# Designs tried in a protein design run: designed miniproteins, single chains, continued (3). Part 89

Each design is a single chain, and the fold is of that chain. pLDDT is the mean over its residues in the fold that is shown.

## One batch from the design tools (miniprotein)

Design m11095
Fold by ESMFold2-Fast:
Structure m11095 (fold): chain A 98 residues (1-98)
Amino acid sequence: SAREELAERAARAAARAIAGELPLEEAARLLSEATGAPEEEVLEALEILADEEKFKELAKKLGYKEEEIEELKERIRREADLILNHPTLEEASAAWRA
């Protein structure tokens, strides 16, 4: 349960940071604690996800087409919105499945 609480807090922090409601550094710290990934790597990933041009550049380098990039971005925004509008990850997951 303690790890589930940390994961939920980290996911909400990431969603808030992507929405511009929380500093990326604070979200990166919580995600690093939840995942065990280095904080610097998590911060770089969040900066790319929050920046439209950096995200587009990376996706193009990975071989994604412009149409696919827009779909990926909408999916990320939708997932962030679900997390922010539900009190738990379980409820967000249920809303995603239904």
Scores: mean pLDDT 71

Design m11096
Fold by ESMFold2-Fast:
Structure m11096 (fold): chain A 86 residues (1-86)
Amino acid sequence: SPSVEEILQGYLDYLDTLLEEAKTASPEEARRIAGFVRALTAHVLAELEALRAQSTGEEAARIEAAMARLREYTARVLAEIEAIAA
């Protein structure tokens, strides 16, 4: 099974792909991509929170760090897409 860090990196790479798609999109399409990014991130955070609830010690701390990194990275990606959509 992949680690939390490997799962996180896969999602961050996908967010980069969505950002590159937004750069060549119309403003309307960029807004749809931003909506999808928000929905996807909310879903992934909910899954990580469920895993954290079943975890203790160092594993729980790693999941919390992954959630924080995902929130920070998504905020940066969304800011860039919203600038394109403006």
Scores: mean pLDDT 87

Design m11097
Fold by ESMFold2-Fast:
Structure m11097 (fold): chain A 77 residues (1-77)
Amino acid sequence: AGLEAVLALAELMGDAALAAEIKAALAALANPAAASDAALKALLAQYQSALAASSLLSAADIAALQADIAALQAALA
C-alpha cells in the first residue's frame, strides 16, 4: 500500500513524527470498528498531506498513495 511506502521512507529518513502519524493511520484502518468518521477524515487529511510533501517518493509510490486515498474516500462516501 502507498501509505506503507511513505512509512518506510519516513523511518529511513528518521522522521519519527511522520512515522508515528502513519502508524496511527494504519492502526485506524486495521480496526475500523474503533474509528469514527471524524478519525477517518483526519486520516484522509494525513494521507493528502503526505502526498503533498512527497518530493522523495517514486512515481509508483505516489500512484499507490493516491489509490489508498481514493479507497479511503470511497469508504467515507
Scores: mean pLDDT 62

Design m11098
Fold by ESMFold2-Fast:
Structure m11098 (fold): chain A 75 residues (1-75)
Amino acid sequence: APPATFEVVSASRTADGVYTIVLRSSRGQEARATLERLPDGSRRLRVEVPESFSADELAAFNRAFAEALARLDAE
């Protein structure tokens, strides 16, 4: 079977440095990641993934999220 791939459904960054990225897998499942800056200068990642995600979908999601985040972080 082909490995899972992800497409960006939506990607946004607020002025406060909150990133929200929604990705859809080639198998039709969606996952959402929100990365926010905290007052202490740290970042908090919140990820909403379906329980039905396979290990290869989780790995592919992580790579696709990192790539989408890098593109949003580029000014």
Scores: mean pLDDT 77

Design m11099
Fold by ESMFold2-Fast:
Structure m11099 (fold): chain A 80 residues (1-80)
Amino acid sequence: MKPSKEELIKRLLELLGEFQRLMAEYLALVAAGAPQEEIQAVIDEAIRVLKEIRRILEELGLKDLAAEVEETIALLEKQK
């Protein structure tokens, strides 16, 4: 069955927290001079989280916000 709006919002907040954690990892790896493979792994995880955020926004009927997230995904994929 489809989740409620309240459940979708809760999941969205959890995913936003996960994205923030991944950004902190990215900055730490860059500052430490980590191998490009480790940095790329964090970027790939961030893209996956953003794709899930986009899907939830679509389920909430927030199509314009979902499109903005899709643009952000495309920008991160170009940074390879």
Scores: mean pLDDT 83

Design m11100
Fold by ESMFold2-Fast:
Structure m11100 (fold): chain A 139 residues (1-139)
Amino acid sequence: SAVDELFERVVERARELGVVLAVAVIGEDGSVRVARTPLYEDLQRNDPDTAAAVEQALEMAIESARIYIEEGVEIPLTGGTVTVRSQRSGKEVTVGVVIAEVVVDGRRLVVILVLLDPSKLEEVKRALEEVIEEVERES
C-alpha cells in the first residue's frame, strides 16, 4: 500500500542517517507502524534504562499524534526535545522527537522519528521534509 511504501522510505532514510532510534507512522484509522533501528538495538543492549525512556517518549508521541488526528488538528513539521524519567530506574533522559503530517493518496498520516542527540534534530527534520516532498510529488 502507499502507507507501507511511505513507512519503508522513512525507515530507510532513518537508518541511513545513523542517529534515529525509532520510526512510527500513524494513520487516521488508528493504525500504527513502528520500526526500531540497529542503533536502538545497540542502545537496548548497552543502556537498557535509556532505551526504556526512549520507548516512553515514542509512546507519548504516538498518543499525542492520535489525539491531534482525532481532533482534526494540523501537525506542522516540528522537532523538539522531551525529558523522560524512566519508570524502571528513575533516570532522566532527554529524547529528541521529530513529527510531521503527510498526505498520501488523500490519507492523512503522521510520521514520528525519535533520536537521542538533540544537535541532530535539524538534520533529521530536513531529511524527513525531503522524504515528504518526494512522496507528495509522486502522489
Scores: mean pLDDT 86

Design m11101
Fold by ESMFold2-Fast:
Structure m11101 (fold): chain A 94 residues (1-94)
Amino acid sequence: GAEGWRAAFAGDFERAARIAGEELKQGDWLGAAPALTSLLDKGAVEEAARAIAEGMKAGQEEAVRQAMDLAAKGSGRPEDGERALKEGEKRAAE
């Protein structure tokens, strides 16, 4: 949502990741996408991966995929999106 996007835009990547992670846990991929887009645009791949891991641990694999498809396209950073997704999957599998 707007709160997550504003946090990432302000450089508060930890807060942005927490908000996006909570949105993904609820299956709210449209709400999570703006924050994830901004995190990727800023190169905050590790923080994006933490949000992804939270969604995956909650069983929201489809929501994570849809949010990341939008975030990768919106940021223009498909390679950073792939890195975030791979790291998030690894963290979720721990």
Scores: mean pLDDT 85

Design m11102
Fold by ESMFold2-Fast:
Structure m11102 (fold): chain A 74 residues (1-74)
Amino acid sequence: MLSLEQVKARAEQAVAELERMLADPRVPAGAVLAYADEFLEGLRRYEEEYGLPKEFAERLRARVEAIRAEALAR
């Protein structure tokens, strides 16, 4: 099983990847949205399974929602 610290590190890396995808004009908006939706579903699962701190999860969720909003505006 992943430790809480490993889960937190993976979540931060996934959001960083989303930010890189959004910044790359070669990546379609649909791909950014699909990855963002997959991440948000995974984040809910990690909150349930690993007791991910609410403040940490809320911060990442806010960042991903901002990424989704920018992708939709393309």
Scores: mean pLDDT 82

Design m11103
Fold by ESMFold2-Fast:
Structure m11103 (fold): chain A 103 residues (1-103)
Amino acid sequence: SVVLTFLNEATEILSEVKTIATEAEDSALVATVDELESEVSSIKTRLENGGDPLDILGELSETVHSLRLVLLNSSSVPSSLIDRVIDLDIDIGVESLKLVVLG
């Protein structure tokens, strides 16, 4: 599933951000990442319970957008990781468009 691939990528990005934030002793960023990890876990549970893929992508898009805004305001996170979040946001948008147009 492409949607599951995006959820896994979001989880990997959040894990990497949490490691960086922890090493930088940025407790506010760690707390924000913990909240976003909980959101991604909730979205994944909804998908596993037969949630609509388009609705799941919409919720994931909002979570990824929130992450992007947080990282753009952080001095601790490398630009390469911000680029990964932007790429994921674009990929989610493209898949959502495919489901609307082709589904």
Scores: mean pLDDT 87

Design m11104
Fold by ESMFold2-Fast:
Structure m11104 (fold): chain A 64 residues (1-64)
Amino acid sequence: DREAIAEDLLAFLERSRSFLSPELWEAFEEYAEFLKTSTPEERRAEANRLLPLMEAEQERNLQR
């Protein structure tokens, strides 16, 4: 489960690599490692926070 979530997040990061700053990329990569050691509640909170932000950033870049 946590491994699947980390895999999905990393796949999304790979697709969005050119749209993310190096700092933001590093933060999300560290988050993928965090998913393997965090509690389910911590993972849910971070995923709910990060995914909408990534989708909004991707959408803005695609509109350019």
Scores: mean pLDDT 67

Design m11105
Fold by ESMFold2-Fast:
Order: sequence, then structure tokens, then C-alpha cells
Structure m11105 (fold): chain A 77 residues (1-77)
Amino acid sequence: ENTKKAEENFRIGYRLLLRRAEELARQGVPADEIIKRSEQSLEILKNSLISVYNMPEEVAEELKNRALEELKALAER
């Protein structure tokens, strides 16, 4: 149950990050700046999964890495 809530909260936060990254890309913000800002936000989300929800570090890192890969692909388009 707590794991499902952690995953859902991460998904919501991640979707907001994707939407903001798309907006920044449309405004002509450089891909490397978008990626840097997204990495910082994802690190905060990962730390919340570990510290608040007691999610295993490996699982939280996997969620972060998948999200970061999608953000990089979007920013580099």
C-alpha cells in the first residue's frame, strides 16, 4: 500500500517535470540546462521515496534513471 502511494506520488511529480521540460524546450531553453534542472528535481523526488516511504535505494534509483532517460530524450529533440 505505501509502495503504491510512493510510486503514484513519484509519477505525479515526474509528469509535472515532463510538462515543464516541454514548455522550456518550446521557449528555446538549452537542452543541457533543462536536463540539469530536471536531474536536481528528480534527486529530490528519489530522496523522498527513500526517506519518507522507506523505498529501497535500488528501486528509487531505477525510477529516477527511467525518468531521467525520458527527460533527456525529450530535451534533446
Scores: mean pLDDT 79

Design m11106
Fold by ESMFold2-Fast:
Structure m11106 (fold): chain A 74 residues (1-74)
Amino acid sequence: MSPEEQLLQLLDQIIQLYQQLGYNDLAQQAQNTKKFLEDLAKTLSPEEREKLFTLAVEHYQQLLQYLQQLLQQQ
């Protein structure tokens, strides 16, 4: 799986978790971020794309773990 594909799947999972937690505004912002990143990818070189998405994957994996923890506490 490419870093881009991995990032898009992570964002979809985060959007779903925000919706489950009732954070509808954050879910909408995450959807907007997904769209922005898809559009941004079209303007970047392959090297810049790989670097950006690799860093974003790491960041969003941490966020996903945090949101899963919050869901379990409710």
Scores: mean pLDDT 82

Design m11107
Fold by ESMFold2-Fast:
Structure m11107 (fold): chain A 90 residues (1-90)
Amino acid sequence: DVEEQIRRAEIIFDALVAVARRLGLPELAALLERARDVVIEYIRNRTPELEAEIRALQAELDALVATIEDRERLTALLKEAGAEVKAKLA
């Protein structure tokens, strides 16, 4: 079900964005907001063009994460966002 896939993607990205902002990672939050929009459009309409945009966003994400020296903050992001996703999907 496309609508259920979109709902799950929205929950996941919204949690990641909110936690990234709370942890003081505004550039990561902005990139995740852009990724959210592209991923949702790709779920609706799987085109090679949207797939290429996702690959470009993944490269930007990898480059940005490589500049983050605070590994504890990245671990906190994944743990806190994961807990929010689990609570909303349970």
Scores: mean pLDDT 83

Design m11108
Fold by ESMFold2-Fast:
Structure m11108 (fold): chain A 90 residues (1-90)
Amino acid sequence: EEEERREAESLARIAKMMAETAKNLGLDDYAKKFEEASKLAYTDPEKARKLIEEVRADLRARPPSDVDANIALAFLEIGLAIEKLERERR
């Protein structure tokens, strides 16, 4: 339960941070998906993670000239890397 709660909290934190980042970059569609993921993190963490991964895949498919999408992807990759490292240090 504590591990599941910690994972839910980490997903919610990442999703909220990314929703704010996407909104500030004018990526409204991604901001909405991240906000949905933050709401799902505590009730359905599997769906929350799937939404985050779907946005990640779409951002990776954007061309290098899409600066805003590449900035959002960089922040998302950093957030996910920190979350993974935190899990592995258990």
Scores: mean pLDDT 80

Design m11109
Fold by ESMFold2-Fast:
Structure m11109 (fold): chain A 83 residues (1-83)
Amino acid sequence: FELLERAETLYQRGEELFKQGVAEKDKSLLEQAITLFQQALSLYQQVLDTSSLGSLEREQQLQQKIQQIQQLISEAQSVLASL
């Protein structure tokens, strides 16, 4: 419960900073967004590894979320490199 909630909070903060960093062309905000996405990814992976979900559907949803965050990190890194 608490790990998943923390992962979601970090992901949401990362999204906000990513949007601001892109709009303002601010390297610092983009770097902070990447860090938050990486922290969220780590926590989501920890939740998945615990095997506490007991549901194939829930595990697949979490795996999709992990893949989505990995893609967002790559996109943020690409934007950062373009600045």
Scores: mean pLDDT 82

Design m11110
Fold by ESMFold2-Fast:
Structure m11110 (fold): chain A 93 residues (1-93)
Amino acid sequence: MAEEAAKEIAKWSEEEKEKAKKELEEMFAKTEEKIKELPEEARKEALELLEEARKYYLEAIENAESNPKLAAEYLKKAEELIKKLQELIAEAE
């Protein structure tokens, strides 16, 4: 559940938050490489979905301690965007 994930993130030290951000950036970099192989029209939509998901994940990490409910909402939104991105990539095969 996104609320449980937000509570866990709220317990993270600054070191753990930085590690999570690095892992997230690596995941996004790998996804961008897959997107580059897509047709131009699908690539534009996929990049927009990826960038929006990235913003929500970063906002969730930053807000988890001060506003866990908002962080949970952002995590849920990011997960929905990633699901749409995965569906778009599958359709473009």
Scores: mean pLDDT 79

Design m11111
Fold by ESMFold2-Fast:
Parts: sequence; C-alpha cells; structure tokens
Structure m11111 (fold): chain A 74 residues (1-74)
Amino acid sequence: APSVEELEARLAELGKRAVEAARAGDADTMEAYFAQMEAVAKELAKKRKLSPEEVAGLEAYLARLRAALRELAA
C-alpha cells in the first residue's frame, strides 16, 4: 500500500491538475481529477486514523473545493 508521503504527493499533483483543467475551462477533466483527489484524501484519512468528526470536516472542505473549481471552470 502507498505511504502517507506518497499519498500526500499524489494529492498535491492531482490538485494542481484539477486547477489547471478548471482554468482551461475543461470541466470534465477537472471533475475526473477531483474524483481522484477525493479517493486519495479518503485513503489518507484512513492511514492517519481521523475521527468521524474530522472525516466530516474533510468531506465538507472537499465539497467547498469542488464548488470553487466548478466556478473557476465556468
């Protein structure tokens, strides 16, 4: 299984690509990268053993990021 460091590096790279796609107006590509970011963030949460409250906070944060990326892509 990937390490925490590998997952953090992957999350950073996916975030960069999602922002690049959004700036280019490519909403489909942005949504695809964001879906991968959600999966990686969920694996990181498991490895870091986040509490249910911390996981809920992370999910709320990701929902806000997705909304911002969608506005950027529009």
Scores: mean pLDDT 85

Design m11112
Fold by ESMFold2-Fast:
Structure m11112 (fold): chain A 93 residues (1-93)
Amino acid sequence: SEEENRKLIESLSGEDQGNLALVYLAEDGEADIKPYYDKLSDFARENFRELLSQLDDDLVVALLKANPNADVEKAIELARDAGREDIVAALEA
């Protein structure tokens, strides 16, 4: 269920949540995911495809805003390079 899927993401560390959000934005923009993927925990890498499938734009923005150590500047850069002005505006708000 959507609720069970959300709980899996919420069980991750803030660092994993931030890096997973950056992977989502990099993949959307056809950028190299490796710099963010390599920072994921063993658990997050093992469950990578499942975790990534649970993300949408709204959740990605929420994860980046909720995590004080998330690289929001890199997220804005990736979203801008992908032409995702909606995500850029949401992250700058």
Scores: mean pLDDT 83

Design m11113
Fold by ESMFold2-Fast:
Structure m11113 (fold): chain A 95 residues (1-95)
Amino acid sequence: SMEEKLEKMKKDYEEIKKESKQLLEELSKVASDDVVQEVRDMVEDLLKRLEEAIKRMEEALKNKDEQGFNSALREYGIIYGEYRSLVDYMKSLIK
């Protein structure tokens, strides 16, 4: 259901915030301040976009708008893919 998908996305978003914070902390031990700041800005942009997609899913669910919900879910998936690529990049710098 839309409710189950939204609940999962909210839970996953909280884990994403924890993971990104931990990776940025590890990155700060090995990378220059300029690189850390650039990556932090990219992380913050992606987190904001994920949060906005979740908010649109919540609004679509309240309005019983299945098309709007599925559109926001697709957008979340694309942003999440960008986030995973950034995580792989951060991990490559830490190692």
Scores: mean pLDDT 90

Design m11114
Fold by ESMFold2-Fast:
Structure m11114 (fold): chain A 86 residues (1-86)
Amino acid sequence: SLFDRFREDLAAVREAIAAGAPDREVLLRLGESISRLSVEGDRARDDAVRALGSRMMAAFQDGLREGRSAGDIVDRLEALLEEALA
């Protein structure tokens, strides 16, 4: 599913953070993953995926504006994904 793919993308970003990847690189990859979720949700005409993609993008942008670490942003996105799957 698109949710499983996004969970895999978040796990890969966590591994990159643990491996010492620069925040800029991690944040670019994260933004690309969120954009992919939104685009694929639009293609599938899946309202739940589209709604999640919008919430993920808002949380990502808010985190960047607030100067949060890549790890803090990933934590928030994981929480939103778990909430959507409940």
Scores: mean pLDDT 85

Design m11115
Fold by ESMFold2-Fast:
Structure m11115 (fold): chain A 82 residues (1-82)
Amino acid sequence: AARREAVLAFFKELLQKKELDGPEILTRLAEAVGIPDDQVLSGERILEALRAAGVPDELIEAFLKFLRGEITKEQLKEVLEK
């Protein structure tokens, strides 16, 4: 499994790329947290892997809202920068 610091740094890098949409960010994060199969599109498994990697619940909730189009990348970045 990816270490918390590495996962958070990678998440921040993905959010800085304007070319990446929510599903693309989700896929890259799934790879980073070691999800080995095509079930990387399953949001629940990625979220469990992020929690296991030590990602804060506040950030996970913000990421879910971002995937649903409820918040912007900028708002999600602010949660990461705390």
Scores: mean pLDDT 68

Design m11116
Fold by ESMFold2-Fast:
Structure m11116 (fold): chain A 99 residues (1-99)
Amino acid sequence: EEEIKELEARYKELQAQIDKLNSEVDDYRKKLEEARKMAEQAKRDYEKNPSDETAKLQYEAAKKGIEYYEKKIADLQSQRDKLTAEANEVKKRIEELKK
């Protein structure tokens, strides 16, 4: 009984962490969409005047922003997947103890 309560508390904590990571992924996906729009604009500006060093630097900065957000999303998804696996094991243990 006490062991089940401890596992249920752990499962709830894991689910809260997973929900937080999902929210952070959604926030970074929105930032990634904005970064892609900025990169498209910067690319057009650079292609219009390829000798413009400022336009080139802005386009390169925009591409780095995209790479940053893509890596951040991948890292957060990896963390979520690990916590999800742990939550599944905790849930399985709870179900086994209730038999």
Scores: mean pLDDT 86

Design m11117
Fold by ESMFold2-Fast:
Structure m11117 (fold): chain A 114 residues (1-114)
Amino acid sequence: MRRLEVRTLGVAASDDPEVREALERIAKAMEEALRKNAGLSPEEQVQAAIDAARKEAEKLGYEIVVAGPDKLPEIQELLRSGKLVGAVIAQLLEVEDGHTRVVARVAVGFRKKK
């Protein structure tokens, strides 16, 4: 049987409950976008997840500074330099007959608005 699964990993630069809440909501928005757009191309799925993350972040008083499928090194450096408060990595996976394939991967880094 073929099954689609979304996995998210969140990284917070602080133990601030507001940052952790924003991280969780951004991750959930990205997960919902990937599930809803699972029948589209990987590029369209990545863009839908980025758009959902931007909309949710803005609603919560945050902004997405960096986003894309291959932005993990940039996000790690920006987190280390204190330019981001958090990051979310989301993956859409296809699971069939015990085998797992990555369909789409996207990472976003965010910071507080003024």
Scores: mean pLDDT 82

Design m11118
Fold by ESMFold2-Fast:
Structure m11118 (fold): chain A 80 residues (1-80)
Amino acid sequence: SKFSELIDKLAASNSLENLIHRVMTRVQVMILSSSTEEELQEALEVAKEAIKLLREHGVPETVIKNLEDNINELVNIKKQ
């Protein structure tokens, strides 16, 4: 997918901060752009896969937990 290609390219640059920023920006846009519960669930599946890929690229678990917390906060805002 285009998302996986972006992650691989950013990881190859050895810039974990840029990788985290770019991945999280995309995930946030997908969540906030969802208009139905089905679209939100699809965005959350993409977020789950994004977190998995960040973990595989060496992002520390403390950072991963913070990113997961941020995603949960966005979902709560979206449901209001």
Scores: mean pLDDT 76

Design m11119
Fold by ESMFold2-Fast:
Structure m11119 (fold): chain A 81 residues (1-81)
Amino acid sequence: PLEKALEYAQKAIEAAKAGDLETARDNVVKAIRYVEKIPDEELRKKVLEALENAFRALNEGDADTAIKYLEEAVKILEEAL
């Protein structure tokens, strides 16, 4: 679940950088589904918080803030692999 969560978080960053906030939101939802399968509760909570903050920013049209939170989620996931 970690590798798939990382894959979708990275796709969300690419979409957000391209200005495709709809595709970015879809990829955040997919990343969240894989994060929910992570057995480590502390790791799961930290990544979910970053992804949920990114999702809120995307809903508000704030791509720059969304990218910052998505990059935070990617960093946490990469350090866990």
Scores: mean pLDDT 86

Design m11120
Fold by ESMFold2-Fast:
Structure m11120 (fold): chain A 59 residues (1-59)
Amino acid sequence: GRFEELLAKAEEKIAEMEKKLETLSGVARLVGEHELERAKELLRKGKETKDIEILEQAL
């Protein structure tokens, strides 16, 4: 369903963000880690509540 499709896309986006962080250093890496943590928190909340709107915010 749409929830499962958005969940898969959000997880894929987070994986790509983690991969990109490996290429960053200094302040750029710290900013990227903060944004990744925010995305992971939105994914966690969306997954727990099964809220499509929260998952869309993670994308």
Scores: mean pLDDT 81

Design m11121
Fold by ESMFold2-Fast:
Structure m11121 (fold): chain A 96 residues (1-96)
Amino acid sequence: MGKPLSPEELAAELEAAAELFEEAARALRAGDTRKAASYLAAAGVLAAALSIAGEDEAAKLIADYIKAVNAAENAGDLAKAAEIAEEGARELRELA
């Protein structure tokens, strides 16, 4: 477990992750899977940092949504992948 985050720091990290999921959703709707993957990779880095800080619930939520988006992309359903990314952004903001 790393250094604990303040409530303000946690809220800022959750908002940053939500924005990355929103940008991934926009890229998926545009058919730009490479750009979407870059935003999801950045969200994965935030999840790792949150896990180190002991914010395991937030880290798991981000990781689970990244997996769900990737599963929809692998099935060829970019519209569903974008919707899942938007759901992830919404749930992250509810934690903040």
Scores: mean pLDDT 87

Design m11122
Fold by ESMFold2-Fast:
Structure m11122 (fold): chain A 91 residues (1-91)
Amino acid sequence: SVEKISEKLKKIETSKPSKEEIEEVIRDLTKELYKQLKELNVPDLTDDEIEYYEKIIKEGEKLIEEGKISVDDIIAKALAEALLQMNKEKE
């Protein structure tokens, strides 16, 4: 639920969450964003946009590894993953 995701994001700002907790929040947020994007009939990504979102995901993974990921970085990674998942399903 959105409430659970919001509470986990707040915890990330105020505590030292584990990598597993951060990855769980990203997965939950990605699923919610994916559902919303499907309803909005978002256009297909260009090759440049695919490359851009792949870079966001890689940078997010690096920030998780370094323990420097912010809430904005989590949201950016989740959105990038949702958009790439939609594009992959459209061929």
Scores: mean pLDDT 78

Design m11123
Fold by ESMFold2-Fast:
Structure m11123 (fold): chain A 67 residues (1-67)
Amino acid sequence: MAATQEQLQQIQQIALANQEILLKQNGESDDKIKQQLQATQQALQKYQQQMLAKGVDPSHFYVPEPK
């Protein structure tokens, strides 16, 4: 369902934003931050697609939000 998929995308966006903030606080270079965010985004996208293909309910996908 569109609403559930959009909710998962929103959680993913929040997770990526939090990771970017942490990497910046750690003094990582902009290039490294960009590379890490790209890798994380690809991993999350593949994970969600893989779980959907396995018949797992998307609403059960968890992304920790520390802030």
Scores: mean pLDDT 68

Design m11124
Fold by ESMFold2-Fast:
Structure m11124 (fold): chain A 64 residues (1-64)
Amino acid sequence: SRKERYRELLRELGAPDDQIDALAETLLQVEENLRKAGVPEEMIEPSLLVAARTLVDKARAAAA
């Protein structure tokens, strides 16, 4: 599922284990918002990767 792929991506980026589910749900919402905004398919995945990195960086900064 897409949620499981987002969990794997977040783990690879170093997200805290206890936050992975919540961050994956946030990425699903980001994807839906991009699709509703009419963003082309080829731009959705790069945009999600940037969003995932930003979310993980913020979570790690808050934990430091």
Scores: mean pLDDT 82

Design m11125
Fold by ESMFold2-Fast:
Structure m11125 (fold): chain A 89 residues (1-89)
Amino acid sequence: SEIDRQKQLLEELMKRAKEAFEQGNVKEAKKTIEEVLELVSEALIRHKEIEENMDDPEATKRQREGLDKAGAEAVSEVERIKKAIEEKE
């Protein structure tokens, strides 16, 4: 599904941000963090669309919970990397 694809993309971008930071490529890490935050923002908009088209409450709830968890994990991870960058600058 589109939500599953967004979740996978978030995980891939988080990995890229972490790897770039570990390699000392701060510019790439910052850019990738911005991409993660943009995707999380877009996922929140998609979440609202799912709620507005709620024909199956149980299926809709499961999709929202999965998306919310992926978004929260992504934000937590990139915030951690961002703090590490700030502490080194």
Scores: mean pLDDT 73

Design m11126
Fold by ESMFold2-Fast:
Structure m11126 (fold): chain A 72 residues (1-72)
Amino acid sequence: GREERRKQILEDLEIAKELIEKATDENPVTYTAGKLLAIGAVTEGVLSGVLSPEEAVKLAEEAGVKVDLSKM
């Protein structure tokens, strides 16, 4: 159900955070992969109604990605 989807999104965000934290100037692809995973997870969460937009922004920032919803 909805809680299972929320858990999956939070797990994806945890993986994204790990990728972003491991990202270095030597491996910019790792940062890009983590950023895309985080954005994808929070977007799916908002569209599926599992996350509020406010919660999605906060979770993305906690993963290391700044999301500016005013520029969407």
Scores: mean pLDDT 74

Design m11127
Fold by ESMFold2-Fast:
Structure m11127 (fold): chain A 73 residues (1-73)
Amino acid sequence: VGEVTKKVVKALASVKNATPTLIFYYAALIMAGEFDEVADEKELTELLLSHGVDKEDAEKAAKEIQKAYEEYK
């Protein structure tokens, strides 16, 4: 959903080490529907860490992404 995508992109854009590539990668996953099924806070944190995001920033972004999903359910 476009509203969830916008919120997730904003959350990722607030991350200190987030690259444009990482932000667009997550937007693409949301559009494909894959992100909706696997995006619990812990899995999101692990995925962000695998893309070189700092642990603190990854945890913060994962929480904001989860909030976005809850708002637009």
Scores: mean pLDDT 61

Design m11128
Fold by ESMFold2-Fast:
Structure m11128 (fold): chain A 82 residues (1-82)
Amino acid sequence: MSHVLVVLDEEGKAVEEEVENEEEAKELVERTMERVKKLFPNIDDSSFEDALKELHKLIEEGDYEKARHLLEILADKVEELS
């Protein structure tokens, strides 16, 4: 079963990506968090760590809708800070 997540590109813009399984979803969110850290190294790392932990939990629980919503909130905050 495929699910749609929102991720950040290298410019910090929200892009929809389709994932087929839990492993792909986890890789996608980890990649997104790495990109955010590179674009905004002066942002508090604790907020990224908390977001990543929550995203992993939601993906493991199969709650891709909430994971997508959390990624959208993160993307909006990143855009406001750029």
Scores: mean pLDDT 73

